# Designs tried in a protein design run: designed miniproteins, single chains. Part 92

Each design is a single chain, and the fold is of that chain. pLDDT is the mean over its residues in the fold that is shown.

## One batch from the design tools (miniprotein)

Design m3187
Fold by ESMFold2-Fast:
Structure m3187 (fold): chain A 104 residues (1-104)
Amino acid sequence: MTPEELERAARQAEFSSRVLREAARLARERGAHPEVVDHLEQASRHLEEASRAFRQGDYESGVQHALQAERHLQAARDAARAAGQQDILDASLEEAGRAVRAEL
């Protein structure tokens, strides 16, 4: 990875972290199951660590944290599907993405 690619990866991870943190807040407000909210919060924290690692030039650590975030996001989707709350999760993610784009 070039330094330019690392900075782009860091910014993308930071953006995704903010989206998932906002999605967790919105999902909680909409009555999502606590397991869905917890997995979104864990995915957000891992993306914060991925962004930090990429900014430090630690590509391997950044990728490992991004992979953990992906696993937690998948667990949130699985938990939402099991609870019949897929629409709540999808709406929360879409609204969070719009809100974070407006702030950045």
Scores: mean pLDDT 90

Design m3188
Fold by ESMFold2-Fast:
Structure m3188 (fold): chain A 83 residues (1-83)
Amino acid sequence: GAAEARRAEIAALEAEIDALEREGVRAHLQGDLPRLIELTERIIELYRRIAELQATLDPAAAEAYRAKVARLERQIARIRASL
């Protein structure tokens, strides 16, 4: 049903985030801060999509994903300040 479809979509989005996080580790190790910012902004977009899907399925999980977005936005701000 609709809930199962949403859970499947969330799982796919989480897998995409995992791949982007692995790329982010490589960017960090290479000192490629602009690439790290780009990848983190893409992860933020995906977490926002998950939060929207979770809002109807699990509101507490949606709040947790919004908190992850806020944390990553602060991380980008710190990285930009060091450029």
Scores: mean pLDDT 88

Design m3189
Fold by ESMFold2-Fast:
Structure m3189 (fold): chain A 90 residues (1-90)
Amino acid sequence: AEKLFEEALKKASEIEDENLRNQLQGTVEELKKLVKEGASDELLEAAIKRLEDAIQMIEEAKKAGLLSEKTAEEAKRALELAKKALEEAR
């Protein structure tokens, strides 16, 4: 899980949009802390669901023309890595 969170942080840091980059980096750091503190499977499942919802919101924002395809793909990649880290922590 640790390496996947580090990879997710690296991918988030590559996002050119500063606000989105900061938001995603913050999200990944919070999830990393959740795993380190020994969160219950219920809390990990809730976090996975929130990441799935965030990925869907990014896809909808891309379709609405609010995000470039490149930025949307970078953001989804960071979130997918964080999701995989949570799934491995269960």
Scores: mean pLDDT 82

Design m3190
Fold by ESMFold2-Fast:
Structure m3190 (fold): chain A 99 residues (1-99)
Amino acid sequence: EELRARKRKIAEQNLGIELTPENIQLAKEFAEAYEKKDLGKIKELLQKMLDNPEKLKAVVVAYELLTGRPFEFDLLELTKSKDKEVAELAKELLKLLKN
């Protein structure tokens, strides 16, 4: 717990972003939905991130701290989804992250 809190604070200071409870919760819910392959929940969470692009970098950092892997990697896999809405939302988020 304390080591994770310390790593989080270092990431916030180095990247100039704030890891709010809201941003951490969004990243956690996304990780759970991705693991369960819950496409309906994934769509909801991707749309929430697109509606709040200013929070996107904080969610990305929180996701990497929670899962140990880059958020962009899981987004790239979602662009291959058979659900065209999931694929399009994932493509739009990747575009925002690269700009």
Scores: mean pLDDT 77

Design m3191
Fold by ESMFold2-Fast:
Structure m3191 (fold): chain A 56 residues (1-56)
Amino acid sequence: DIEGARRAGEYGRRLVEAGASEEEAEKAQNDTVRAWATEGAEAGARMAERHLEELL
């Protein structure tokens, strides 16, 4: 899913800018893409929000 991948990439970049490690950002991006592909956009957005809360 192109849109899910694009948003996950943006989210990963923002995490790195906020001080997360490259590894943490990559994991969050992959989890977000998977949730978007399997459970839809709402689930993907919630996954991204949870990672942001955990890392910040």
Scores: mean pLDDT 70

Design m3192
Fold by ESMFold2-Fast:
Structure m3192 (fold): chain A 100 residues (1-100)
Amino acid sequence: SMDEFRRLKEEIRRKLEEMRRLIREAEEALREGRFDKARELLDRIRELEAEIERLIQELKSVLTPESWEEFRELSREAILLEAEATILRMGLWVREREQE
C-alpha cells in the first residue's frame, strides 16, 4: 500500500542519512591515520548497507507506477553511498599495506 511505501521510504531516508554521516567520519578517521576507528566505522556502515538493501527490497514489493520516481531516487542514493563506502574500504586497505 502507499502507507507501507511511505513508512519504508522514511526509514530508508533515516538510515541513508546515518550512513552519510558515518562515511564522513570514516573519511576523516582515514585521513588522520586512525585506521582502527576507520575500520570500526566501516563495519557499522556495512551493517547499515545490509539493512538498507533489505528495506529497498521490501519497498520494491509495494512499488507502483506513481511511486517509481521516489524509489529511483532512494535507490540511486543508496548505490552512490555504497560506492563511496567501497572506495573508502579500498583506501584503508591500500594505506594499511603502505605501512610496513
Scores: mean pLDDT 88

Design m3193
Fold by ESMFold2-Fast:
Structure m3193 (fold): chain A 71 residues (1-71)
Amino acid sequence: SLSVLSKADQIEKASNLEEAQKIKAGMTDDEIEGVKQLIESLKQEGREESDVHKAVAKYLEAVALEHNLNA
């Protein structure tokens, strides 16, 4: 969705984890889930180790840890 893509773009452009956390604070659960699914698709393409998607994956991983369902 447009919302998911917009949030993914914002996280990709974040300079650090603190900025990514601030973006996450304004996101809905659906948006967070959509962004997580997007990065899983990018990882499945096998390109995350050698391009900008690696940085996005790292930030999303940190955001996902904060969105722990049991926390």
Scores: mean pLDDT 61

Design m3194
Fold by ESMFold2-Fast:
Structure m3194 (fold): chain A 65 residues (1-65)
Amino acid sequence: SEEERKKLFDEALKKLQELVDKYRNGEISKEEFKEQARKIAEELKKRYPDAKEFVDLINETIEKL
């Protein structure tokens, strides 16, 4: 459902924000940040292949770091 899709996207955004915060605080390395963020993108792509634009934004963010 659209509601489930939104929930999963919101959860993914929360996880990304937590990773960003950990990276800024020096709790994780840039390498670990990239690895974990890629896993989030892969999970979303598997469940919602039509979420390409959102997945692409995550991957672009990783590349720019």
Scores: mean pLDDT 76

Design m3195
Fold by ESMFold2-Fast:
Formats: structure tokens, sequence, C-alpha cells
Structure m3195 (fold): chain A 70 residues (1-70)
């Protein structure tokens, strides 16, 4: 199960968010979204709702795969 720090690193590497947007509370919500997500598409949808920003399917897929390996 990924830590909040691993979630932060994956999102920054995939360019789905800026560092200033990734507060501990936001990271906790995104980590919970990862645990509840069935696949990268579901994860993209949930992260988009949390951040209220546009993210690409490619970026979300890259982040999801990185978190699966963490």
Amino acid sequence: VPTQEQVREALLAARVAREEDLTPEVLARIREAFLQSRDAEDFRRRVGEILERYISDEAARAAFEALLRA
C-alpha cells in the first residue's frame, strides 16, 4: 500500500498536479481514491474530482501504475 509520500512523488512525476496543490489532506484523499479505484480510468476520475483540475488519461495511468509498484 503506497504511503502519502509515494503518492506525492507519483503525481508530481506524472505531472497530474503541482507541488503546492499537494497538501497532506489532499494526498490522503488521493491515496484513499487509489485504494478504492478499480483501474486507471476510475483513478483519473476520482483524482480529477479531488483536484478540480484537468488531468490527462496518460498522466493518470502513469501515476496509477507507479502506485501499484509502490
Scores: mean pLDDT 84

Design m3196
Fold by ESMFold2-Fast:
Structure m3196 (fold): chain A 66 residues (1-66)
Amino acid sequence: SQALRDEILEGVALLSLAVAVTTGASPEEIRAVGDRQVARMAAAGASDATLAAVRAAGDAAVARAA
């Protein structure tokens, strides 16, 4: 289902962002991780709402690291 696909893709993206933040990545590195995850999720067929949620999470992670 689309909901299950979205949940799995979002989970992988959020884990990748959390790893970047917890390992002390720079704001620029965190943004690059977020952008790569959004691009991969879009290619994998994630919904627009799920892509928007991950973009927002990436922006929040960058702000926290700044």
Scores: mean pLDDT 88

Design m3197
Fold by ESMFold2-Fast:
Structure m3197 (fold): chain A 78 residues (1-78)
Amino acid sequence: ISEEQRAEALKFANEGNEYAKQKKYSLAFDAYCKALDLDPSLAEAWNGLAVCYEKLGGSEELKEDAIAARKKAEELAA
């Protein structure tokens, strides 16, 4: 992964964090997805995705996605 690609991923992750802070979880979700498309090893973005799935969730599938995202973040942080 390139330095430029990593920097852009971090920018999207930061935008996601800002949206999540404002409780705009749909916009945060989109930003975290863009970050992970650029850098799938970014544990911070996986944690952000998990929060978005938990907050937007109502279906069983979204609950499973939240658990999977948290597990991925934990594995990457270890």
Scores: mean pLDDT 78

Design m3198
Fold by ESMFold2-Fast:
Structure m3198 (fold): chain A 83 residues (1-83)
Amino acid sequence: MKEKALELLDKGIQALEAGNFEEAVKYFREAADLFAEADVSPIESTAFAMLLLAYGVEAEMAGHKEAADELFKIARDLLRRTA
């Protein structure tokens, strides 16, 4: 499960690098759901949430406000589940 979450995270990063913010949001959401189901440490969950916040800022700066809002939502939800 955790390995699949990391694979989805990598796909999300690749989509983001290609400028496909909507596709990146899809992969990051799937990865976050798997991370929430997996027995991951608070450090791992926090690191992932911080990564999503950074990408959310990048999406917002690129004019993809809806994608940015979704990334911020995923990060906040993940932090609430693990705090």
Scores: mean pLDDT 77

Design m3199
Fold by ESMFold2-Fast:
Structure m3199 (fold): chain A 70 residues (1-70)
Amino acid sequence: LRERMYEKARETVETLLKDASEEEKEKVLRGMYGVIDSTERMKEELDRGVEELKRAVEEVSKRLELERLR
């Protein structure tokens, strides 16, 4: 995903900023890469949170079943 987004960013800059300076292209690419990296990091944190919640629910469910058998 990240690599694919980086490739899309490069294609976009090449298409839209053909007449721009090397420095301008680099600045725009760095901005785009920053946004992509932040988004991917946020997705990873969300995935961890969901997994932790699933484990907590399973643990509570098991404890409730044990209490019913006592």
Scores: mean pLDDT 75

Design m3200
Fold by ESMFold2-Fast:
Structure m3200 (fold): chain A 85 residues (1-85)
Amino acid sequence: MAREKAEELVKRAEAGYKVAIEGAKQDPSKVDEYLKRFEGGAKGLIEEAQELAKEDPEVAQETIDRINELLKKARDEFEKIKAEA
């Protein structure tokens, strides 16, 4: 149960990442807006993952770490898009 919810949260984060990167590549002038929106969405998913700690603290932490790694990847990719614009 907790593992299934964790995978759904990560998939939602990955989907948000893909949408944000595609948007930023299509309109680099809005890269900061797309990053801010993605960071806001990821923060909400991290808060949902923290609730999983009531069922499985290890799965919750793994999920938070995976979303934070995706946030780092997103920031790096947005920096590249902004630099190439």
Scores: mean pLDDT 84

Design m3201
Fold by ESMFold2-Fast:
Structure m3201 (fold): chain A 82 residues (1-82)
Amino acid sequence: MPSEEEQRELLKKALQEIAGISEKTAEDMLNGKLDLKEMHKLVSTAQLGAILAFRINKEEWPDVLKRLKEEVGIEASGATYT
């Protein structure tokens, strides 16, 4: 299973590709440097859910990442059923 660092890098890349945000902004979101209100201005509710799931329950974030790909159309080396 991916480590926390691997999960962080995957989610950071996904946020950059979907939300069009900078790497630093994605990192700040994952590190809790931005509050819920500021994150919601920059990312969708689905993306915000992925960030919160990563921070709160790291074991469930692969499922949240799959849902994020389905909701916002990220393509990151895994097919999602359409």
Scores: mean pLDDT 64

Design m3202
Fold by ESMFold2-Fast:
Structure m3202 (fold): chain A 83 residues (1-83)
Amino acid sequence: DDLRQQLEELEKRSKEELRERLLQLATPADAAAVQAVLDALADPSVTLGEALRLARQLGASPAVLAALEEVNQRFTEQTRQLA
């Protein structure tokens, strides 16, 4: 199924982009929250929405939350545009 393959590849790419951004944004103050989110992003079964929810529950910094929200919003928009 081409649509399923496109969705899986798009999610993988979105998670890779987010991982890079979080590594750049990581501070000692949010290290535990960032590490938990990075561990979650390494799991193929975890969605971007679930990673965002986890980050909110762990009290991640506004910069980390903004990065997660931006990538999740872009992923959602791109998903809607797939044929």
Scores: mean pLDDT 80

Design m3203
Fold by ESMFold2-Fast:
Structure m3203 (fold): chain A 61 residues (1-61)
Amino acid sequence: SPEEQQTIDELMELLARVRSGNAAVGQEAAARARTIAEKLPDIRNSLLAALSQIEEERNAA
């Protein structure tokens, strides 16, 4: 649906922000992405895995 597509597009933009070099922007984007992902169970696990990988990369650096 158009609403689902809009939500997916927003999640993809938030993931891009999480990957940015700005930690504060990334943390806020990750929190928003997790909240929105709860409405989309089919992609929730994939999104959470991507966020966990990004967090591990940042914590290792």
Scores: mean pLDDT 72

Design m3204
Fold by ESMFold2-Fast:
Structure m3204 (fold): chain A 102 residues (1-102)
Amino acid sequence: ERALEEVKRWSEERFKRAEELGKQLADYAESKGLKEVAETIKRAIETARRYPHVGGEVYELIERALQALKEDENKGFEEIVKAAQELKRLTDRVEEEARRAA
């Protein structure tokens, strides 16, 4: 059905957007000396690649942090750290669930 094709394309576009924005966010974090934060963001993108059903949640967290950064760099810095903490919890949860199911 055409509807299934549209859902697949929508998911692929969301993942591509998350990957693009996530790279921008990780590069910014690394430029500020936040290497662990940058690594957490990169790991979250890789997790969304393997588990597309969490791609939307990953995208929303990355988009929020980048939007805050555009409005106020200091608030953006705090939101990036907060987003990285939430992304780490998400990736750890998804990977643990996958290990338990295997």
Scores: mean pLDDT 76

Design m3205
Fold by ESMFold2-Fast:
Structure m3205 (fold): chain A 83 residues (1-83)
Amino acid sequence: TRFLSQVTVTLKDGTVRSFTVEGSGEVVSAEEVRKVLESRGIKVLSATDITEEGLRTLLLVIDSYRQNGIEIESVEIRSRPVA
């Protein structure tokens, strides 16, 4: 399965950033996505199912932000299937 996932992050300073991740693989449920992100201290305002590859890419982006001193407050994820 391949999903296109629109991700909106709200930073602790109130800045909003949006980006897209695309990935294939097994489907990770919205509930599991929430669990993973909340375990990293990030609030999940809304989530849909995502692929394993999409989640990996999202976590890399989040880690990149943190390494650059950018703190994330919350995330919204909306995925749709693509051909």
Scores: mean pLDDT 84

Design m3206
Fold by ESMFold2-Fast:
Structure m3206 (fold): chain A 70 residues (1-70)
Amino acid sequence: SFEEVKEEILKLVEDAKPYYEKASDEEQEKLLKEAIDQVKEVGKRLNLSDEEIEELIEIVKKIFDEAKKK
């Protein structure tokens, strides 16, 4: 389900957050782009709606943005 996919993505992003916080600006940009691309690919494969995919992308962006501000 969408909720199960969302929880899995949240867990993976939280696990990746410490690596992102220690990464250089260049590495942070690469990690964010890779994460967004993976969410889009998985979402299309699972036939998630465009709205559901955008919601997941916004969650990922928010978590990484919060990590970047520290």
Scores: mean pLDDT 77

Design m3207
Fold by ESMFold2-Fast:
Structure m3207 (fold): chain A 95 residues (1-95)
Amino acid sequence: MARPPLSEEELARLEAFLAELEAELAATHSPEAARLALAAARAALAILRALGVAASEEELAQLRADARAIAANAANITGEAAESALAALFAEALA
């Protein structure tokens, strides 16, 4: 498998992004909603890294927006809606 072209500093940047997102979601949403949104964001970054693609500033901004949308709609997310939202996020990451 191709090794992702990320430096130790880029890995620290992604960890900082996830920590900031976790704090933001925890302050504004329920623990369950925050957890689901953070898990989706973390999975998307893991897929990009597995493909050997470094996350751009725009990709991180979009991921933050998507995570906020997931958290805001968590109370209304059924199994099908949750699958659809995650599938859309993963399709963008894999495209």
Scores: mean pLDDT 69

Design m3208
Fold by ESMFold2-Fast:
Structure m3208 (fold): chain A 68 residues (1-68)
Amino acid sequence: SHMEQIAEETKAKMLALGFSEDVAQLVAQGIKQGKYDQAIAFLKDYAKKNGMEDKAEELIAELKAKLA
């Protein structure tokens, strides 16, 4: 329910920022499973390796705010 909504919203935002469907789905699945720290760490690592750190920064801040 609430976690599913956060996961789906995060997936949609990631796709809008240019992340692939597979990457967005992995992050969403981590959120649904309550593995927030792992999902955020994966997103940070992927963004760093693909030159998308600045695009991911705002999304990560939003996620931390919603999960607090």
Scores: mean pLDDT 82

Design m3209
Fold by ESMFold2-Fast:
Structure m3209 (fold): chain A 80 residues (1-80)
Amino acid sequence: MEEEKEKLIEEAIEKLNELATSILEKLTPEQAEQVLKLYFETVEKMYEAKKNAKSVEEFKAELEKLLEEAKEKIKQILEE
C-alpha cells in the first residue's frame, strides 16, 4: 500500500511539475510567484491526502481532484 501511494504521489507531482513548467515562460513575475505558491500548497495537500486516505483508490481520486483544482487555479492566474 505505501509503495503504491508513493508511486501515485510521484506521478501526480510529475504532472503538476509539467503543468507549471509548461507555462512559466509565458508568465509575468507576479503570476510566476502565484503559480509557485499554488504548486507548494498543492504538494502539501497531496502529502496530507496520502496520510489520510484509507485506500489506494481513495488516494488516487483525491490526487486527481487536487490536480484538477490546481489546473483551474492556474487558468484563473493566467486570466488576471
Scores: mean pLDDT 81

Design m3210
Fold by ESMFold2-Fast:
Structure m3210 (fold): chain A 88 residues (1-88)
Amino acid sequence: MEEAAERAGRAAREAAERGGNEGAAVGAYRAGEEGGRAAGADELGVEIAGGVGATSAATGGTGSGREGAIEGAELGGRGGARTAAALA
């Protein structure tokens, strides 16, 4: 469970690093979705991962927009994976 959440966070971070230049919130949202999918989350878990990623990028990033997107994506991926695990 926690290992799956970490894996989802890493996958979301990598996705944000590849696409983070396209805008912090959008990058975090998409990376969170990809992280959730990588963890095996259903559609709801993927949407939650994206939403958490976008919110975290807007409110919690300490660096530039790109760094905030990466941090938000990692948190979003973890959140989605945990939600999917709780529903399984």
Scores: mean pLDDT 63

Design m3211
Fold by ESMFold2-Fast:
Structure m3211 (fold): chain A 66 residues (1-66)
Amino acid sequence: SDLRQALYDMSRGGLKHMSPLLVADAAISLARGRSADVSIAEEQTLKAVEELRPEEVEKVREYLKK
């Protein structure tokens, strides 16, 4: 919930040097056993974040913290 909300807020702001959704997409891909698979589609990335399983949320959070 907190991870999803933070990513949503960052995506609306659009003020980061690198899009937070691009970083999230890469993190989600890695958490799901894929590598360097980045879509950059904002709606698709937010949808994927909402559909993450609890164990996948933890993997994404760990990756984003790096």
Scores: mean pLDDT 60

Design m3212
Fold by ESMFold2-Fast:
Structure m3212 (fold): chain A 71 residues (1-71)
Amino acid sequence: SAVEEAERVVKEFPDSPLAWMGLGKTYLAAGEYDKAIEAFQKALDLLPEDHPLRPEFEKLVQEAQSKKAAA
């Protein structure tokens, strides 16, 4: 499954913000909002404070939170 593939990528590259972002997006698509938020937050924790991708990752957290509230 897409979730199993994304989890394998994170196991291979646990310090990659992009790996955690991919896992978060996969959980989001699967309706697993709490897991998606956790994965996106881990990706943010791995990014420097001034990184250009930070606003995009923060938007993904907000999207997952909004979908959780609407579910």
Scores: mean pLDDT 85

Design m3213
Fold by ESMFold2-Fast:
Structure m3213 (fold): chain A 72 residues (1-72)
Amino acid sequence: MSPEQIELEIEASMIMMKAYVEGDEETLELASKIGQANDPKTLPTVKEALEYMTKGDIEKAKKLLEEAVKSL
């Protein structure tokens, strides 16, 4: 895999872990789709989504993940 694909897999896995712990099935499904596709063009958006999740802005994070999925 490219370095970007490895980074995307790590970032998506972190989002999935956070969503699983919080029982957020919608965010878990979005992150799972992104991780399975492993399309490096989504990496900047996924990194931004994880930052918003870390800050507690879950709605902004979900919107970014939805946009990433639409770009697949």
Scores: mean pLDDT 82

Design m3214
Fold by ESMFold2-Fast:
Structure m3214 (fold): chain A 62 residues (1-62)
Amino acid sequence: SHMEEVAQRKARLQAEIAELQTRIDELMKKLKENGKFDESLLDELVQLYREIARLQAELAAL
């Protein structure tokens, strides 16, 4: 049913967001421990936040 399809899509988006959030947490920990900005880590962090924002927008539209 349409409701089941929406529920499955929400579950997939939430799982994807959770995985990306875990990666952000790992990168934030690495940044804090290193005590120095690494441009590559910052770029990866920005990309992860952008991807989460995209997925959150898709989730909000369901």
Scores: mean pLDDT 83

Design m3215
Fold by ESMFold2-Fast:
Structure m3215 (fold): chain A 86 residues (1-86)
Amino acid sequence: SSHLEKARELLRKAEEELKKGNYEEAIDLALEAIREAIKANPSLEVQVLEGMARLVRGVYKLTGNYEEAAKRVLELAREALREAEK
């Protein structure tokens, strides 16, 4: 699936931005990866993971702890890609 390939590329870029300390960019790219995974496989499981990732982003934007948010959203994106590949 072209959407699944796009999701993998977005997740790879998110991981690179996390390593650079660009936490907000990493979060945005990981959320885009989840959305592309939903387009590849619109399962309830992937949709729940997207909702959780949005909540993590929202909470940490308010608190300013973007590093922790980026790590958590990337974990959710990896799980979403795994679910979309089933």
Scores: mean pLDDT 84

Design m3216
Fold by ESMFold2-Fast:
Structure m3216 (fold): chain A 117 residues (1-117)
Amino acid sequence: MEEEDLERFVNLFATEMLRISEELGLDPKYLIVVPREDLLKAFRLPKEEQPEAIVEVARNAKRIDASGKTLEQAVADAERAGLVVIGTADSDEQYEKVIEAVPEAVERALELFEKYK
């Protein structure tokens, strides 16, 4: 997988995670973010190791208060800071639901990536 393909996959994964957060009706008071470099490192591993590595990155995710911003603005601010938004939450319960969805989001993003590469 080339560097450009890795970035495309990371974007597909992040988009899928944000879609899941929206479908779960999660309030974007908090953004769940991970360092872009950590995701890129995970996606440079053999395909068999990628799902577990991405789950580990997500487990180390940080919550950023976005209550004074639109989702679009908060995502743009995170991207400029070298962070990828992987979900939204307003409580620990919602955060756990987003993290539990990570393996499914990885599988879905891999399916979409393989179909359109």
Scores: mean pLDDT 72

Design m3217
Fold by ESMFold2-Fast:
Structure m3217 (fold): chain A 94 residues (1-94)
Amino acid sequence: MEKKIEELLKKLVELGYITEEQAEILKEALLKAYENTSDPAELKAFENFAEGAPEMLKDEEKLHPLPVQSMSVEEIKEEAEEALKEQLEANKEE
């Protein structure tokens, strides 16, 4: 588990979501949380998260309105407005 958490945090740093300093702090916190978990279902969920999260983040980048140089400003604006509208509707249903 420790190596998987370390690899996940390294990938988050490479993707620009967190700094290396933040990764060290998060590593300690996540390892402590994992060691304190005694529920087998939670342990399996934690392992699946640590293994799958870097791949999921790459897929999320494709779904997010990315700064694409070949798209028109108007197209980017429409995609951003649709994404914001979906987030607002999701928040209303919660």
Scores: mean pLDDT 59

Design m3218
Fold by ESMFold2-Fast:
Structure m3218 (fold): chain A 55 residues (1-55)
Amino acid sequence: SKKEEIEKKREEIDKMSKEYLELFKKARNGDQEAQKKALEISKRITELQKEISEL
């Protein structure tokens, strides 16, 4: 069902958001690889939010 798909996507966003915060902290300390990964995660979160809005 659409509800189950939305729930799964929201759980994925929650996990990625926590990873994003950890990478953001490392990026602030000059970790360029963490900065790149944080940007990739940010883009994926935005994509998932759009997918949820279209369900």
Scores: mean pLDDT 85

Design m3219
Fold by ESMFold2-Fast:
Structure m3219 (fold): chain A 94 residues (1-94)
Amino acid sequence: SPEEAVEQVIALMKEHPEDKAAFATLAIHHLVLTESDEERLLRLALRVMSTIEDPAVLAEAIAQARALLARDPRLSEAQKARADAILDEVAARS
């Protein structure tokens, strides 16, 4: 399930703390590509990002996710706008 996949990514982030921003970025990118339910996408994105306790690492993960999503030609403009809105919500709740 998407929930189980997210928990596996969180486990990897715990095992590899130096790569937390990279794992979080890849998880958000995959969720935006594959998850059509907007409420579940927001919930799962918040779950991933809330595990990052360092505000500087969280800010870096958000910046990296925005950059990766903006340059992905597979994403529609609507998907990119939704991704930005979700990342704005993540930043606001941190």
Scores: mean pLDDT 85

Design m3220
Fold by ESMFold2-Fast:
Structure m3220 (fold): chain A 73 residues (1-73)
Amino acid sequence: SLEERIREALRQIKAAIDAGELTVDQAKEMLRTLARIAEKEGLPELAERLQRIVDEATSKDELKAAIDEFLAE
């Protein structure tokens, strides 16, 4: 499903942040892209949730925490 693909992408984004391969801004751009995909595929609540992470997280630790919270569901 699209939700499974987004969850896998979030795991990969978190791993790349942990590895020092992504800056906060780069990770946020990837999350914005996922939000746009979710919106186009008719999942507006998922898109809003991803966009909220982008808007509210200001550090790598906050981004990772928000991704972990998303994945726990």
Scores: mean pLDDT 86

Design m3221
Fold by ESMFold2-Fast:
Structure m3221 (fold): chain A 78 residues (1-78)
Amino acid sequence: EREEAKKKALEEARKKLEELVKKGIMSEEEAQRILEGLEKLADILFSDPRLSPEQARELVLQRAELEIEEVKKEAEKK
C-alpha cells in the first residue's frame, strides 16, 4: 500500500534525524527543514504510478542520506 510505505519511509527518516539531533550532529531546525523537503519529495514519488512503493521509499531514504551528508560537510568540526 502506497500510503503505508510513504508513512514508514518518512517515519524512518524522522527517527534517523531525531537521533542525529540528540547526538549533537544536527540542529533541530536543520532536521525539520530536511523532513519538510522529504515530505514534499515523498508526495511526488508516491503519486507517480511508474514507481513501486518500494522504489519510492528507497529514493526518499537516499535523499535523506544526501541531506545528512550535506549538513556534515558544513560542520566538519562536529
Scores: mean pLDDT 79

